# Designed miniproteins, single chains, continued (2), part 35

Each design is a single chain, and the fold is of that chain. pLDDT is the mean over its residues in the fold that is shown.

## One batch from the design tools (miniprotein)

Design m5259
Fold by ESMFold2-Fast:
Structure m5259 (fold): chain A 94 residues (1-94)
Amino acid sequence: RLEELEKEIKELEAKDPNSKEAGRKYYELGKLYELQGDLEKAIEYYEKAIERFEAADPNSKEAALTYLHLAVVYEKMGDKKKAEEYEKKAEEIY
């Protein structure tokens, strides 16, 4: 639930804003906004998620999946250059 995720994120940000757990909550929000067609918010939350995943382990499956979602969203917005950049980042991790 979006409101529940937002509350959990606020609590995590107060306690441990850079945790991998916070990254997972941001990733869930990104997916929800992408599903609703709010591509700008999807990008915002996926970028917040990737910051945490990169800090924890830049070669993680979570980082790779987040890069793939960012590539898809940027392609949908017509930003092919950013889509290609994120696809390459995901390939570097696999």
Scores: mean pLDDT 78

Design m5260
Fold by ESMFold2-Fast:
Structure m5260 (fold): chain A 89 residues (1-89)
Amino acid sequence: MEDLEKGIKALEEGNYDEAIEYFRKTLEKDPENEVARAGLLAAEGLKNNDPVKTVAAQMLLVGLLIEDPDNEVAKKLLEAVQKAIKREE
């Protein structure tokens, strides 16, 4: 959980390489963590200006929030991704 939160914070700060490292660490401990998979996809997309990856990350997070609207971590990551996309435009 701590590595996931650090990844989200790094992404909010525009530190995409640091975000990638924290999301990878989360996935090493929990390979089925869908929020961390979405975070990694978003951070890679933002780093490489790849809209396919950033759109895919947002779709994954929206899907998680349809299943569980109270998923606060997914909400925070989705907000971070949307703010980062707006910052890069």
Scores: mean pLDDT 84

Design m5261
Fold by ESMFold2-Fast:
Structure m5261 (fold): chain A 57 residues (1-57)
Amino acid sequence: MKSAEEIKEEAERVGVRAVIAGADPARVEQLTLEAIRLAEEGRHEEAEKLIRELQTL
């Protein structure tokens, strides 16, 4: 299982990749920030689910 720092780094990395792939930047930003917030609150499983949603954009 990933640490909060690792989850936040992954969310940012996946978000940047999604924007480069042509996803809506505003939607990517919302999901990325929410995943970071969930990771900071210790809700790592929910953060990982949002990162998977980012990957599908």
Scores: mean pLDDT 79

Design m5262
Fold by ESMFold2-Fast:
Structure m5262 (fold): chain A 84 residues (1-84)
Amino acid sequence: GMKEEAEKLLEKSEKILEEALKKAEELLKKGKKKEAELEFEIALGIVRIVIGVLRLIGEEEIAEKLEELIEEAEKKFEELLKKY
């Protein structure tokens, strides 16, 4: 159903953010700050589109969980930028 599809989008979006953070850290270790920023911004853009779609179809609770995941990912990325 719609709820099950929304939960799959949540899981996929979480993986996109996790993979983007790992990729960004590897790029930052190599001194490729601009590439790290670009990879992370692309991932955020994709997940923000998913949030918009979830809200459009009335899956507000799952959309809210994704917004929390974005906030956590942004904080983690800011910490990576300070570390490297």
Scores: mean pLDDT 88

Design m5263
Fold by ESMFold2-Fast:
Structure m5263 (fold): chain A 61 residues (1-61)
Amino acid sequence: STAEKAQALRQEGLKLRGQSQYLRRQGDANPEQRDALLAQADELQAKGDELTAQAKALEAS
């Protein structure tokens, strides 16, 4: 159902945001890798935000 698809997208978005936060903390602990880890974190955050927006669009339909 549309509701089940929206819920799956929300859950995936939350997982990606959690991974992004984890990588930001890893960057703080590893200054040598900080720029690379922050770039990956930004990419995961953007993808998570996109999935959340898709879930909201489905729920509005």
Scores: mean pLDDT 87

Design m5264
Fold by ESMFold2-Fast:
Structure m5264 (fold): chain A 61 residues (1-61)
Amino acid sequence: MVGDLARALVNVPKLSPDEVELLEGDLVRILAELPGGKVLVENLKTGERGIVPASALEVIP
């Protein structure tokens, strides 16, 4: 799953400095899987990197 593309299923607000804002439908690349069901991603639209819940993403094959 690291290196995979995913799509944001919902809007994700940036609530802390280590998180990234996503809008529903944004494409991201998964950079790392983290404990607690979280992933480090890059938002391909903005270039921003940060942590989001894995449950907010749909992996694209």
Scores: mean pLDDT 82

Design m5265
Fold by ESMFold2-Fast:
Structure m5265 (fold): chain A 86 residues (1-86)
Amino acid sequence: AAEEALKKALELYKKALEAYHAGNLEEAAKLLEEAVKYAEEYARLSGDYRPLAGMEYYLAKVYEAAGDEEKAKEARERAEEALRKQ
């Protein structure tokens, strides 16, 4: 159910933040990409888009730090869309 999707998203998000602070941008991006998938499922089931918005925002920061400006822009746009659905 929604609770399981949220739990998985938050676990992956926490690991992504640890990787980001350690400077492992590739690992952080991979973990956030996976966290976003679970946050999307949670949003679909619950109508709560706030976790998705937060995770997309951090994914944008990771892509920007890695020099991927196009992916960073896309993730930021997805975060803004999620915030509008609240």
Scores: mean pLDDT 88

Design m5266
Fold by ESMFold2-Fast:
Structure m5266 (fold): chain A 76 residues (1-76)
Amino acid sequence: MSKEELRRKAAVYFAAGAILYAAALISTDPEERKRDLEGAIELFEKASEYYTQAGDEEGAEIARKFSEEARKLLEE
């Protein structure tokens, strides 16, 4: 996979993670919120992996920070 393909794949995973993260923040259903946060964490971690493989250290760090924030909310 080319670095450009890895970067696009990372961006797609990050966007999907951001959608689930946003959904969790507005959810009033505890089970839905937990499911969306778990999904967001997984997608942000995948995004970070692909950004790292693409050599995009800034993208990887941003994805990691979003994963960390989602994990903190899940632990509450």
Scores: mean pLDDT 87

Design m5267
Fold by ESMFold2-Fast:
Structure m5267 (fold): chain A 95 residues (1-95)
Amino acid sequence: SLEEFKKQLEEDIKALKEAMERAARGDVTALISADLLITGLYVETILYYKKYNDKELVEFAIKGLEELADYARSLGLEDVAKRIEETIENIKKLV
């Protein structure tokens, strides 16, 4: 359902933010967690769009990812920010 997908996106956004904060504190394994979470957010967004053709949820996901990219950059995680920005562009190509 829409509510279940939105809740899953919100939890994954929170988990990615926490992984970025751990990486900023020197936890190098958190970078692997961040990459997996970025991939998960991409897959969830595309699967939802294909099933429901709901552009509003895609826009919600893109805004969340844009905020996360800005946050990653503020933490000095430039490569993570770029990965998120590439993911946003890939989502936009499929919508």
Scores: mean pLDDT 85

Design m5268
Fold by ESMFold2-Fast:
Structure m5268 (fold): chain A 62 residues (1-62)
Amino acid sequence: EEQEKVNLAVVRATNRALEEGIYDPEKVREIAREASEEAGVPQYADYIAEVVHKALEAHKAM
């Protein structure tokens, strides 16, 4: 289902950003867009970027 693909894109984008130390919102949006296209859900790119950004902020606060 689409939700599984969205979740996969979020996980992949978040892991990529964390591994490369990328916290810049513009770069996070680029990573999220690429991950959404790779997962077959490009229509959710903005949503995925927002979720990833929130996940990175939570990680940064730890």
Scores: mean pLDDT 79

Design m5269
Fold by ESMFold2-Fast:
Structure m5269 (fold): chain A 55 residues (1-55)
Amino acid sequence: SPLDARLAALEAEVRRLVEEIARHQKETGEIPDELRDRLSAAVQEYRAARAELAA
Protein backbone atom coordinates (compact mmCIF):
# COMPACT_ATOMS: atom_id res chain seq x y z
CA SER A 1 0.00 0.00 0.00
CA PRO A 2 1.10 3.65 -0.33
CA LEU A 3 1.26 3.87 3.48
CA ASP A 4 3.53 0.78 3.71
CA ALA A 5 5.84 2.32 1.09
CA ARG A 6 5.86 5.61 3.04
CA LEU A 7 6.73 3.79 6.30
CA ALA A 8 9.62 1.96 4.58
CA ALA A 9 10.91 5.26 3.13
CA LEU A 10 10.68 7.00 6.53
CA GLU A 11 12.51 4.09 8.23
CA ALA A 12 15.30 4.33 5.63
CA GLU A 13 15.51 8.13 6.06
CA VAL A 14 15.74 7.85 9.89
CA ARG A 15 18.45 5.19 9.57
CA ARG A 16 20.50 7.32 7.15
CA LEU A 17 20.16 10.45 9.30
CA VAL A 18 21.30 8.54 12.41
CA GLU A 19 24.36 7.27 10.49
CA GLU A 20 25.12 10.77 9.13
CA ILE A 21 24.83 12.31 12.63
CA ALA A 22 27.13 9.61 14.09
CA ARG A 23 29.70 10.24 11.34
CA HIS A 24 29.55 14.02 11.85
CA GLN A 25 29.96 13.64 15.63
CA LYS A 26 32.94 11.28 15.17
CA GLU A 27 34.65 13.61 12.64
CA THR A 28 33.90 17.04 14.21
CA GLY A 29 32.55 16.43 17.74
CA GLU A 30 29.44 18.44 16.77
CA ILE A 31 25.94 17.64 15.52
CA PRO A 32 24.56 20.16 12.98
CA ASP A 33 21.18 21.58 14.03
CA GLU A 34 19.87 20.92 10.50
CA LEU A 35 20.51 17.16 10.82
CA ARG A 36 18.95 17.03 14.30
CA ASP A 37 15.86 18.91 13.05
CA ARG A 38 15.55 16.62 10.01
CA LEU A 39 15.75 13.52 12.23
CA SER A 40 13.10 14.93 14.60
CA ALA A 41 10.78 15.68 11.64
CA ALA A 42 11.28 12.21 10.12
CA VAL A 43 10.54 10.51 13.47
CA GLN A 44 7.34 12.58 13.88
CA GLU A 45 6.22 11.67 10.33
CA TYR A 46 6.94 8.00 11.04
CA ARG A 47 4.86 8.11 14.25
CA ALA A 48 1.98 9.80 12.39
CA ALA A 49 2.10 7.20 9.59
CA ARG A 50 2.15 4.35 12.16
CA ALA A 51 -0.91 5.83 13.92
CA GLU A 52 -2.71 6.08 10.55
CA LEU A 53 -1.91 2.41 9.78
CA ALA A 54 -3.28 1.36 13.22
CA ALA A 55 -6.60 3.18 12.67
Scores: mean pLDDT 82

Design m5270
Fold by ESMFold2-Fast:
Structure m5270 (fold): chain A 61 residues (1-61)
Amino acid sequence: SAKEAAAQALIDEELARVLAGELSPAEGARRLAEELAALGYSDTEVALAVQEFAARLAAAA
């Protein structure tokens, strides 16, 4: 869905910033959660996106 695509784009953006050394993992996760909440994503959807972000970051290390 367009909503899922938008969440993936935000995960990709914050992941790229953390991998580039611009943000810590914790700061990237916080920014992602704040951005999704501001866009009207539910607490459950935000938690799932943050979990995916953390899993992808761990896989990249």
Scores: mean pLDDT 86

Design m5271
Fold by ESMFold2-Fast:
Structure m5271 (fold): chain A 88 residues (1-88)
Amino acid sequence: QPPLLEGEVVEGPAGKTVKKGDKITLRSRGGGLFEATAVSDGKLEPGSKLTLKDANGVEFEAEVVSGEELKPGAKVTLRFLGDSAAPL
């Protein structure tokens, strides 16, 4: 199964785009918080890719599977690409 992060937005830039330096916080279905910072500009459109940096400074790429915007309460699903798995 592809590694997916299904989450609810806790904090974000409140839009359909992210800019370099924007912080994104998602609450997973397991109740964990996922915090990331955008490394480059991107869009929340299905099929678009985002380059993010986690709280430990590790860069990873994620593909938007679904999501309308990064407002608190919105649901977003990301597919992690490469070796940037949950065990970070």
Scores: mean pLDDT 73

Design m5272
Fold by ESMFold2-Fast:
Structure m5272 (fold): chain A 61 residues (1-61)
Amino acid sequence: SLKEEIQKLSGEIAKAYVNNDKEKLDEIKRKLQEMAAAGNPEYQKLLDRIELLEKLRELRK
């Protein structure tokens, strides 16, 4: 279901962020951009979350 897919992707984003895995985050972001473009607002919310996490990383400098 969509809910299960979003839950899975959310978990993958959290893991990639905690592990400092920029390559994995970029891969997930690209996939989410494709799915959001198909007209599903839930994927856009996950994209916004990744963007926020990337900004938080910049503050770690």
Scores: mean pLDDT 77

Design m5273
Fold by ESMFold2-Fast:
Structure m5273 (fold): chain A 80 residues (1-80)
Amino acid sequence: MDEKLVERLAEQMSSEDPFVREQAVAFALAYISILMSAGEYEEALEVARRLLERLKASERPDPEAIRALEEAIREAEERL
C-alpha cells in the first residue's frame, strides 16, 4: 500500500474546502473499487480502514464519507 497516498487522501478528505473533500472522497472510493476489482480485498480493507480511522479522528469528519468508507469495508470483508 502507498502510505503517502493514503495520508494525502485522509488529509484532503478532512479539508476545509468542500470541493477538495468531495474530490478526495471520490478518488479514495475509486481507488478502493479498483483494488476490489483486482481481487486485492485485503489491501482494499487496509486502505478503507485507515482512511476511516483518520477521518473519524479529524476535526471535521464528513458523515457521508464515513458512511461510504464503512460500506466499502463491509463489502471487502464479505469478499474475503
Scores: mean pLDDT 80

Design m5274
Fold by ESMFold2-Fast:
Structure m5274 (fold): chain A 55 residues (1-55)
Amino acid sequence: MRLSEETKEEIQKLIEEAKPSVDKAQEISKKIIDMAEEGKSDEEILEYVKKKLKE
């Protein structure tokens, strides 16, 4: 996975502060891993997480 430490911290804080359901949090976490493995940029992954947490 090619995520910076800063981006990983931001994503984790967003998920923890938003307090999504456990199921939602697990789905987001798995998707983050998949996107990072696909070579998505830190910015794209962060934007996805923000969007997903709003729904």
Scores: mean pLDDT 76

Design m5275
Fold by ESMFold2-Fast:
Structure m5275 (fold): chain A 76 residues (1-76)
Amino acid sequence: MTPEEVAKAVYERLLARGVDRETAILAAGIVYQVLLDNPDATPEEVAEAVEKRLLELGFSPETAKIARDAVREALA
């Protein structure tokens, strides 16, 4: 799965869980950047890095968890 495909999967999962479109777009963009910055990381390491980065940027714990789970599923 490409970084773009993973970011799209996160965006779609966030929308399905009731996260607003603007927040979902921003979170998906951050996921894309984390994937580009961590090309040799395992799926679990990337998923954890995504959750940490979203929390550092002030996203809710719920949004960060949904994005983490979506990244883990997409890379499995």
Scores: mean pLDDT 86

Design m5276
Fold by ESMFold2-Fast:
Structure m5276 (fold): chain A 83 residues (1-83)
Amino acid sequence: SDKKVEILIKALKDKDPDVRRRAALLLGAIGDERAIKPLIEVLKDESAALEVRIAAREALKRIGGEEAEKAIKEAEEKGPAEV
């Protein structure tokens, strides 16, 4: 539902990194393209915990699409390829 996606997008900015990680994974499972841009912001946020950025990358892979694929590629080119 629309409300669920909005709540999860907001949870990507939560104080608790475990909440942020779970929000990213749930957005990936839902597959709503509205999550793509917020997840890209998390992926590119060097202040975010590594586990949260990994979850954002996995979510973007799950959702797919040209914008998501481009963001993953740009993140990989900026640093070492981590799984």
Scores: mean pLDDT 82

Design m5277
Fold by ESMFold2-Fast:
Order: structure tokens, then sequence, then C-alpha cells
Structure m5277 (fold): chain A 77 residues (1-77)
């Protein structure tokens, strides 16, 4: 299975690597929250966070098809 539980050390190493790569602070904040939920073992909350962010971006761009698709995916959880 591709989802071996991430250790806190692996999370810190990944975050340090992304920060070193110059990831914007907004993306770093989203990544930190996603990894925090993954460490807690809450896959549903992690998926909802990703879908909520995708919905925000689709609404910002006015992409009605993307909005409908994200809402459908969220309802299937």
Amino acid sequence: APFTRLSEAEVEELLARMEEAGLPEEEMELLRRLLELALAGDSRAAQLLLLDEALRRAEREGDEEAIAEVRRARAEL
C-alpha cells in the first residue's frame, strides 16, 4: 500500500525540502495542514482539505465545470 504512516521526522524532512525548493508560504501552509492530518491518520479530513482548496481555486477562476466536479467528489466522501 502506498500509504505507510508518515513519521514526524519524515514530515519535517519533506517540509524542509519544500521550503528549500522555494515553495510559496501559502502552499507551505496548505502542505503543513495536509501532513498534520495525514499524521493523525484522518484521510477523510485530508481529502476534504484538498477538495476545499480546489473549490476555492475553481471559484476564484470562475471555472463552473471544475466547481461542479469538486462538489461531486466532496459528496462522494
Scores: mean pLDDT 72

Design m5278
Fold by ESMFold2-Fast:
Structure m5278 (fold): chain A 57 residues (1-57)
Amino acid sequence: SKAEKVREAGRAAREGRYEEAGRYAKEAGMSDKMAEQGVTPEGAEKAIVEASIVSGV
């Protein structure tokens, strides 16, 4: 489920749904700071990569 939230965050960011991207990133266990960065396409991709490293996904 955590891996799916990371993927959903990336999809939402690519589709311009930045608020949803940040919400999914937060649900995936990213820090609040990284989740807030997810409101931009660049920030969302960076947050997803870092969450994947932390969660082993």
Scores: mean pLDDT 61

Design m5279
Fold by ESMFold2-Fast:
Structure m5279 (fold): chain A 85 residues (1-85)
Amino acid sequence: ELLKKGEEYEKKGEEAEKKGKLKEAAEYYEEAGEYYEKAGEYEKAIESYMKALRLLDELGDSSSIPRAVGLLLRAIGAQIDAELA
């Protein structure tokens, strides 16, 4: 369920991005990343958060960038922890 929801939000982000709705796309990619993290799919979460960060940077939304960076760093840490014994 969680992995499927991550995939669903990722597709919503892609469709919003194609329509030029970059703020909505960034929000969908953040949601996708959160679901991927909950599913233990940290690599997919990292990719989704990186897509959100790129869009927030393109938008000039400097107020949202620290949040997205925090989410990305959290997912990277979780991936490292999961790869370690």
Scores: mean pLDDT 83

Design m5280
Fold by ESMFold2-Fast:
Structure m5280 (fold): chain A 65 residues (1-65)
Amino acid sequence: MKATAGTASNPSLSAAQKAVINEASKKAAEVVKNEDDQDEIDLKNQEIGDQAAAQIAAIAAQEAA
């Protein structure tokens, strides 16, 4: 899936980073459950992926500092 491929490429993910990925996956599943239109699913999944990627990047930067 395009939204998740770039998000999960750290070789060692912290528990906090994994929690963000799990939350994003749960939100993506809710979108699929609630939306019938593939375009709406793709748009919302992209937004979920972008938000998760931003949170993971912020956590990684804080942990690396």
Scores: mean pLDDT 72

Design m5281
Fold by ESMFold2-Fast:
Structure m5281 (fold): chain A 58 residues (1-58)
Amino acid sequence: GERALELGRRAVEAAREGDAEKAEALGTMSVALGSGEAHERAKELAEEAGRIARETGG
């Protein structure tokens, strides 16, 4: 639901701030709490957070 997507967005934000550990933790929680369409969107947000974290030197 909404909590999954909120955590996914927070994961992306943490990755942009250079906090790779926080981004990974929030992304994992987002995917775990997501179901149906929310799961797919949470997964995309978690993948984006991971990509940003790698790109920014995390």
Scores: mean pLDDT 79

Design m5282
Fold by ESMFold2-Fast:
Structure m5282 (fold): chain A 74 residues (1-74)
Amino acid sequence: MSAEELLELGQKAAQEGDLEKAKEYLEKALELDPRYAEAWAALGSLYRAMGELEKAAELFEKARALDPTNPAAR
């Protein structure tokens, strides 16, 4: 299973409200590709949904650092 497939599974689990399963899939995606900026951003969104705003901000910062050319206009 690829990091991209794990990211999709994690996003689907989060959308279904299974935050624990979403976290597991996203962590596995990052184990396969620790430079996968989208997976860091998805994990940040998950922590934000859990109310862990400081942790979410840290994860979004990691995603931004891996892709510094991300459009500022989102």
Scores: mean pLDDT 80

Design m5283
Fold by ESMFold2-Fast:
Structure m5283 (fold): chain A 55 residues (1-55)
Amino acid sequence: SDALRARAAALSDEVTALYRRLLTSPDLSDAERAALTARIRALVDELVALQRELD
């Protein structure tokens, strides 16, 4: 569905933005790095589930 494709695109964009922040922000605390990593993992898991519905 168009809604599932739009959601997958939004998740992919957010994952890309969070990875960029993680790689380009040397001043992140250990807690902030852990929070970003956990958020990326959660979004990737949701994206994988949505990709199964699209395939």
Scores: mean pLDDT 85

Design m5284
Fold by ESMFold2-Fast:
Structure m5284 (fold): chain A 67 residues (1-67)
Amino acid sequence: SSAEKEGEEQKKKRLEELKEIAEEVGKMDDYEKYMKLAEEAERNPSKGGKYEGEIKNALAELKKKQE
C-alpha cells in the first residue's frame, strides 16, 4: 500500500542518514546496533515502534556530535 511504501522509504532515509553521520563521528558501533534492532523488528513486528523511537534519538545525538 501507499502508506507502507512511504514507511519503507522513511526507514531507508533514516538508516542512510544515521550511517553517514556515524561514519563521520566514528560511531559505527551505534549504527550496527540499530541494524540489529531492525533485523529483530522484522522477526517480531511488535518491536517496530521501539526501533523507530531509538533510531530517531540516535540521529539527534549523533547530529549534536557532528558539530
Scores: mean pLDDT 67

Design m5285
Fold by ESMFold2-Fast:
Structure m5285 (fold): chain A 75 residues (1-75)
Amino acid sequence: AMEELREELKKKALESGLSEESAEELAEIATALLTGDLERARELLVERLLRLGRFSREEAERLAEEVIEEELALL
């Protein structure tokens, strides 16, 4: 079920023109958020933000926590 959701999200991201690496990363983040694996979602968001080269580790960790907290507040 979770793996099927991840593969479906990855396929849709690929169809929208994202690279396989980016599509897989976004599908993993989205699946973690949708299934309540907040620790995994946080880890993936931090790694993605660090890869962009615009944030320090501390800034990336804080931003990831804020995003997850905002999503939880809307549930």
Scores: mean pLDDT 74

Design m5286
Fold by ESMFold2-Fast:
Structure m5286 (fold): chain A 63 residues (1-63)
Amino acid sequence: LVGRIARAVADFTATAPHELSLAKGELVRVLAEVDDDRVAVESLATGRVGIVPKSVLEVVGSA
């Protein structure tokens, strides 16, 4: 997943300080895998970085 572009398949609301809120359809770049269920991403719309669940992302290509 690292270096790939992914799209949010659902709205996600951050509930922890290190998490990033995403809107459905938002594009992100995967920066790092944190664990089996979570990744660090950069929002392409806002430039913000944070941790999101892998389950809310669909890989759509590479930048």
Scores: mean pLDDT 78

Design m5287
Fold by ESMFold2-Fast:
Structure m5287 (fold): chain A 68 residues (1-68)
Amino acid sequence: MKEMEELVEEIKKRLEPEDAELLEKLEELTRNQDQKAGEELAKEVSEEKFKELEEKVKKLAEEIKKEK
């Protein structure tokens, strides 16, 4: 799992500050399994924004893996 943590940190460095902050919030919510806070965040951030962030993260992960 350490390789996944390194990958996520590299993705955060390549993301714009707003996207990196949102990703960090999502990680924190996932670790704490706080479903209520996740629902509140989903209401403040559109589902389209979450999908865009997920696509950006996937693209960056593929690029980082191809570099190595």
Scores: mean pLDDT 72

Design m5288
Fold by ESMFold2-Fast:
Order: structure tokens, then C-alpha cells, then sequence
Structure m5288 (fold): chain A 77 residues (1-77)
């Protein structure tokens, strides 16, 4: 039923939100390392890792937005 679909979506949303939070924390740690780094090659590597994490976060945020919209539509029924 609709209630079971809502519960499944809420669990999936929670899992994605947790993953986004973990990636944001990793990004924060790398950005703090970047502020203290003076070696050019290490700076470039840190920038690359930060950009990769930003990409992953953006993809997950897009999935999260779609799932939240679907959840809102189901709750209105």
C-alpha cells in the first residue's frame, strides 16, 4: 500500500542523507588539509579529490530531491 511505499522512501532518503553527510565531512577534512598544504603536487591532488567529492555530493543531492518530491506526492494522496 501507499504507507509501505512511504516507509521505503523515507528509509532510502535517510540512507542518502547519511551518505551526503559523510561525504561533506570528508570534503571538510580535505579542505582543512588544503589550507595547510604548501607542496604544489599535493595541492593539485587535494583539489582533485575535493572536486570528485563535490561531484558525488551533487549527484546524491539530485537523487535526494527526486525522492523527496516523490514522497511529498505520496503523502498528499
Amino acid sequence: GIKEEIEKLEKKIEEIEKKIKELEEKKKELMEQLKKETDKEKILKLIGEILRLIGEILDLEKELEKLKKKLEELKKQ
Scores: mean pLDDT 87

Design m5289
Fold by ESMFold2-Fast:
Structure m5289 (fold): chain A 88 residues (1-88)
Amino acid sequence: SEKIEEALKLIREAVKALQNGDYEKAVELFEKAIKLFEEHKDEVDPETLARIYRLLAIAYEKMGDTEKAEQYRKKAEEVLKEAGHPSV
């Protein structure tokens, strides 16, 4: 899917923004990618989605948004739990 390819490009850019300390840009790019993945959830594995939720949680935590960081960590755990994978 072209939309999944676009989401993967957004993730690569978001990871670079996160590594560069540009947390606001990282959040924006991760949220855009997550929206695409959620609209095409049958085309993305749970481990990939959970990893992205965790990276977004890190970005929010670095910005001081503890509530959103906790929300996305919880979403990552829920995705893995529903898929039957351990929450480690």
Scores: mean pLDDT 82

Design m5290
Fold by ESMFold2-Fast:
Structure m5290 (fold): chain A 68 residues (1-68)
Amino acid sequence: GAPSVEVIVTSDKTIVIEASGKAVIKTEKGEYVVEGKGELDSSLFEGPVEITVEGKKFDPMEILKFEK
């Protein structure tokens, strides 16, 4: 299937990444790899962020949701 990813803000300190495969998250503070599901510190997202899943680039602002 097509690559997919969702970014879930769970608190002021924590963001959950849920990807259909291997996601690479590039931030000013470093590069992080998430396979399937992973938690990251929200401070990593204070600057520009690039998200790719299996070579497909995603806009973080289009895939972002807040936990209710």
Scores: mean pLDDT 78

Design m5291
Fold by ESMFold2-Fast:
Structure m5291 (fold): chain A 67 residues (1-67)
Amino acid sequence: SELEELVKEAGEYINKARQALQQGNFEEAKKYIEKVKELAKKAEELGYTELAEILRGYVKYLEEQLK
C-alpha cells in the first residue's frame, strides 16, 4: 500500500541519516534529513497526519545532532 511504501522509504532515509551522523558526515546527514522532511510533507498532504508528526519528530531529533 501507499502508506507501507512511505513508511519503508522514511525508515531507510532515517537509518541513512543516523549512519551519516555516526560517521561525522554532516553533509550526507543533512541530505537524508531533507528527504525525511519531504516525506513528512507528503504524508501530511495524503492525510497521514500521525505519520507526518512522527517523521517531523525524527527530523527535529536528527537536526539537534547537527547543532
Scores: mean pLDDT 87

Design m5292
Fold by ESMFold2-Fast:
Structure m5292 (fold): chain A 91 residues (1-91)
Amino acid sequence: LAITYNNLGLVYFSQGKLDEAEEMYKKALQIRMDVLGPGHPDVATSMNNLAKVYLAQGKLDEARKLHELLITVFGPNHPDVLTLRADLEEA
């Protein structure tokens, strides 16, 4: 189910339906955290996808909170942490 919600989030995001994309990515993130645990790479991917939606919506504080959580769980040198940092610096 998490992969289905992630794919729906990608479709909605590409269509500019940011609120629907946010809902789908939140569902994917929650399922992945519950099933795989917060330290799994798929959780980092879901957090990055959700943060990109927040950036597109202008929700910079929400995107920064996800970046801080990624640093806490995966460390500052994780590829997904570095990618989101670059996106935040361009925003």
Scores: mean pLDDT 78

Design m5293
Fold by ESMFold2-Fast:
Structure m5293 (fold): chain A 60 residues (1-60)
Amino acid sequence: GARVAAQLLQRQGGLTPEQAARLEALLREGRFDEAAALVSEATGLSPEQARRAVLEAARL
């Protein structure tokens, strides 16, 4: 779910609690491309890698 995905990406990517909360909201709305963009900007991952990480975590 969105909460688990945000928590995992916070641990793996070093997201702030505020960034993780925004990520959780985007995932709940099904805005995966916007969620991936946020992760990419926050973690330095490429957009492709960030999108993959978001989709993988969202399935957990």
Scores: mean pLDDT 76

Design m5294
Fold by ESMFold2-Fast:
Structure m5294 (fold): chain A 57 residues (1-57)
Amino acid sequence: NAMEEARKKRLLEAVDRLAEQGVITPEQAERIRKLAEEGKIDEADRLLTRAYLEHQQ
């Protein structure tokens, strides 16, 4: 599905950017990438959102 692949690409790009900026930890980035590679895009997206909010706290 082209839309799922596009979503996965955008998610991985966001993970790389946020990890580089120190917004999420390398451990969080690794977990999110693993979920995305397993095709669990919704779970990866939820984990990224949670990690981002944890940083703001």
Scores: mean pLDDT 82

Design m5295
Fold by ESMFold2-Fast:
Structure m5295 (fold): chain A 66 residues (1-66)
Amino acid sequence: GEFKVIDDETVEIDLPGVNPFSWQSLVGKIKTEFGNKAIINYGDGRIVVTLPGVKGEELVKRLNKL
């Protein structure tokens, strides 16, 4: 997927061509890495992640390691 920084602490992950049920696996990995600190919304081929206190560029780097 492609990562887009949409504000200071929020990253959008585009998942073109991925089965909708496969997003649950990625959401699970994000929850495991960041715990309840991450605000996660998903739908319409996108996952939106906000991690308070972490800049979008640093969040992209951490998400790329998952």
Scores: mean pLDDT 74

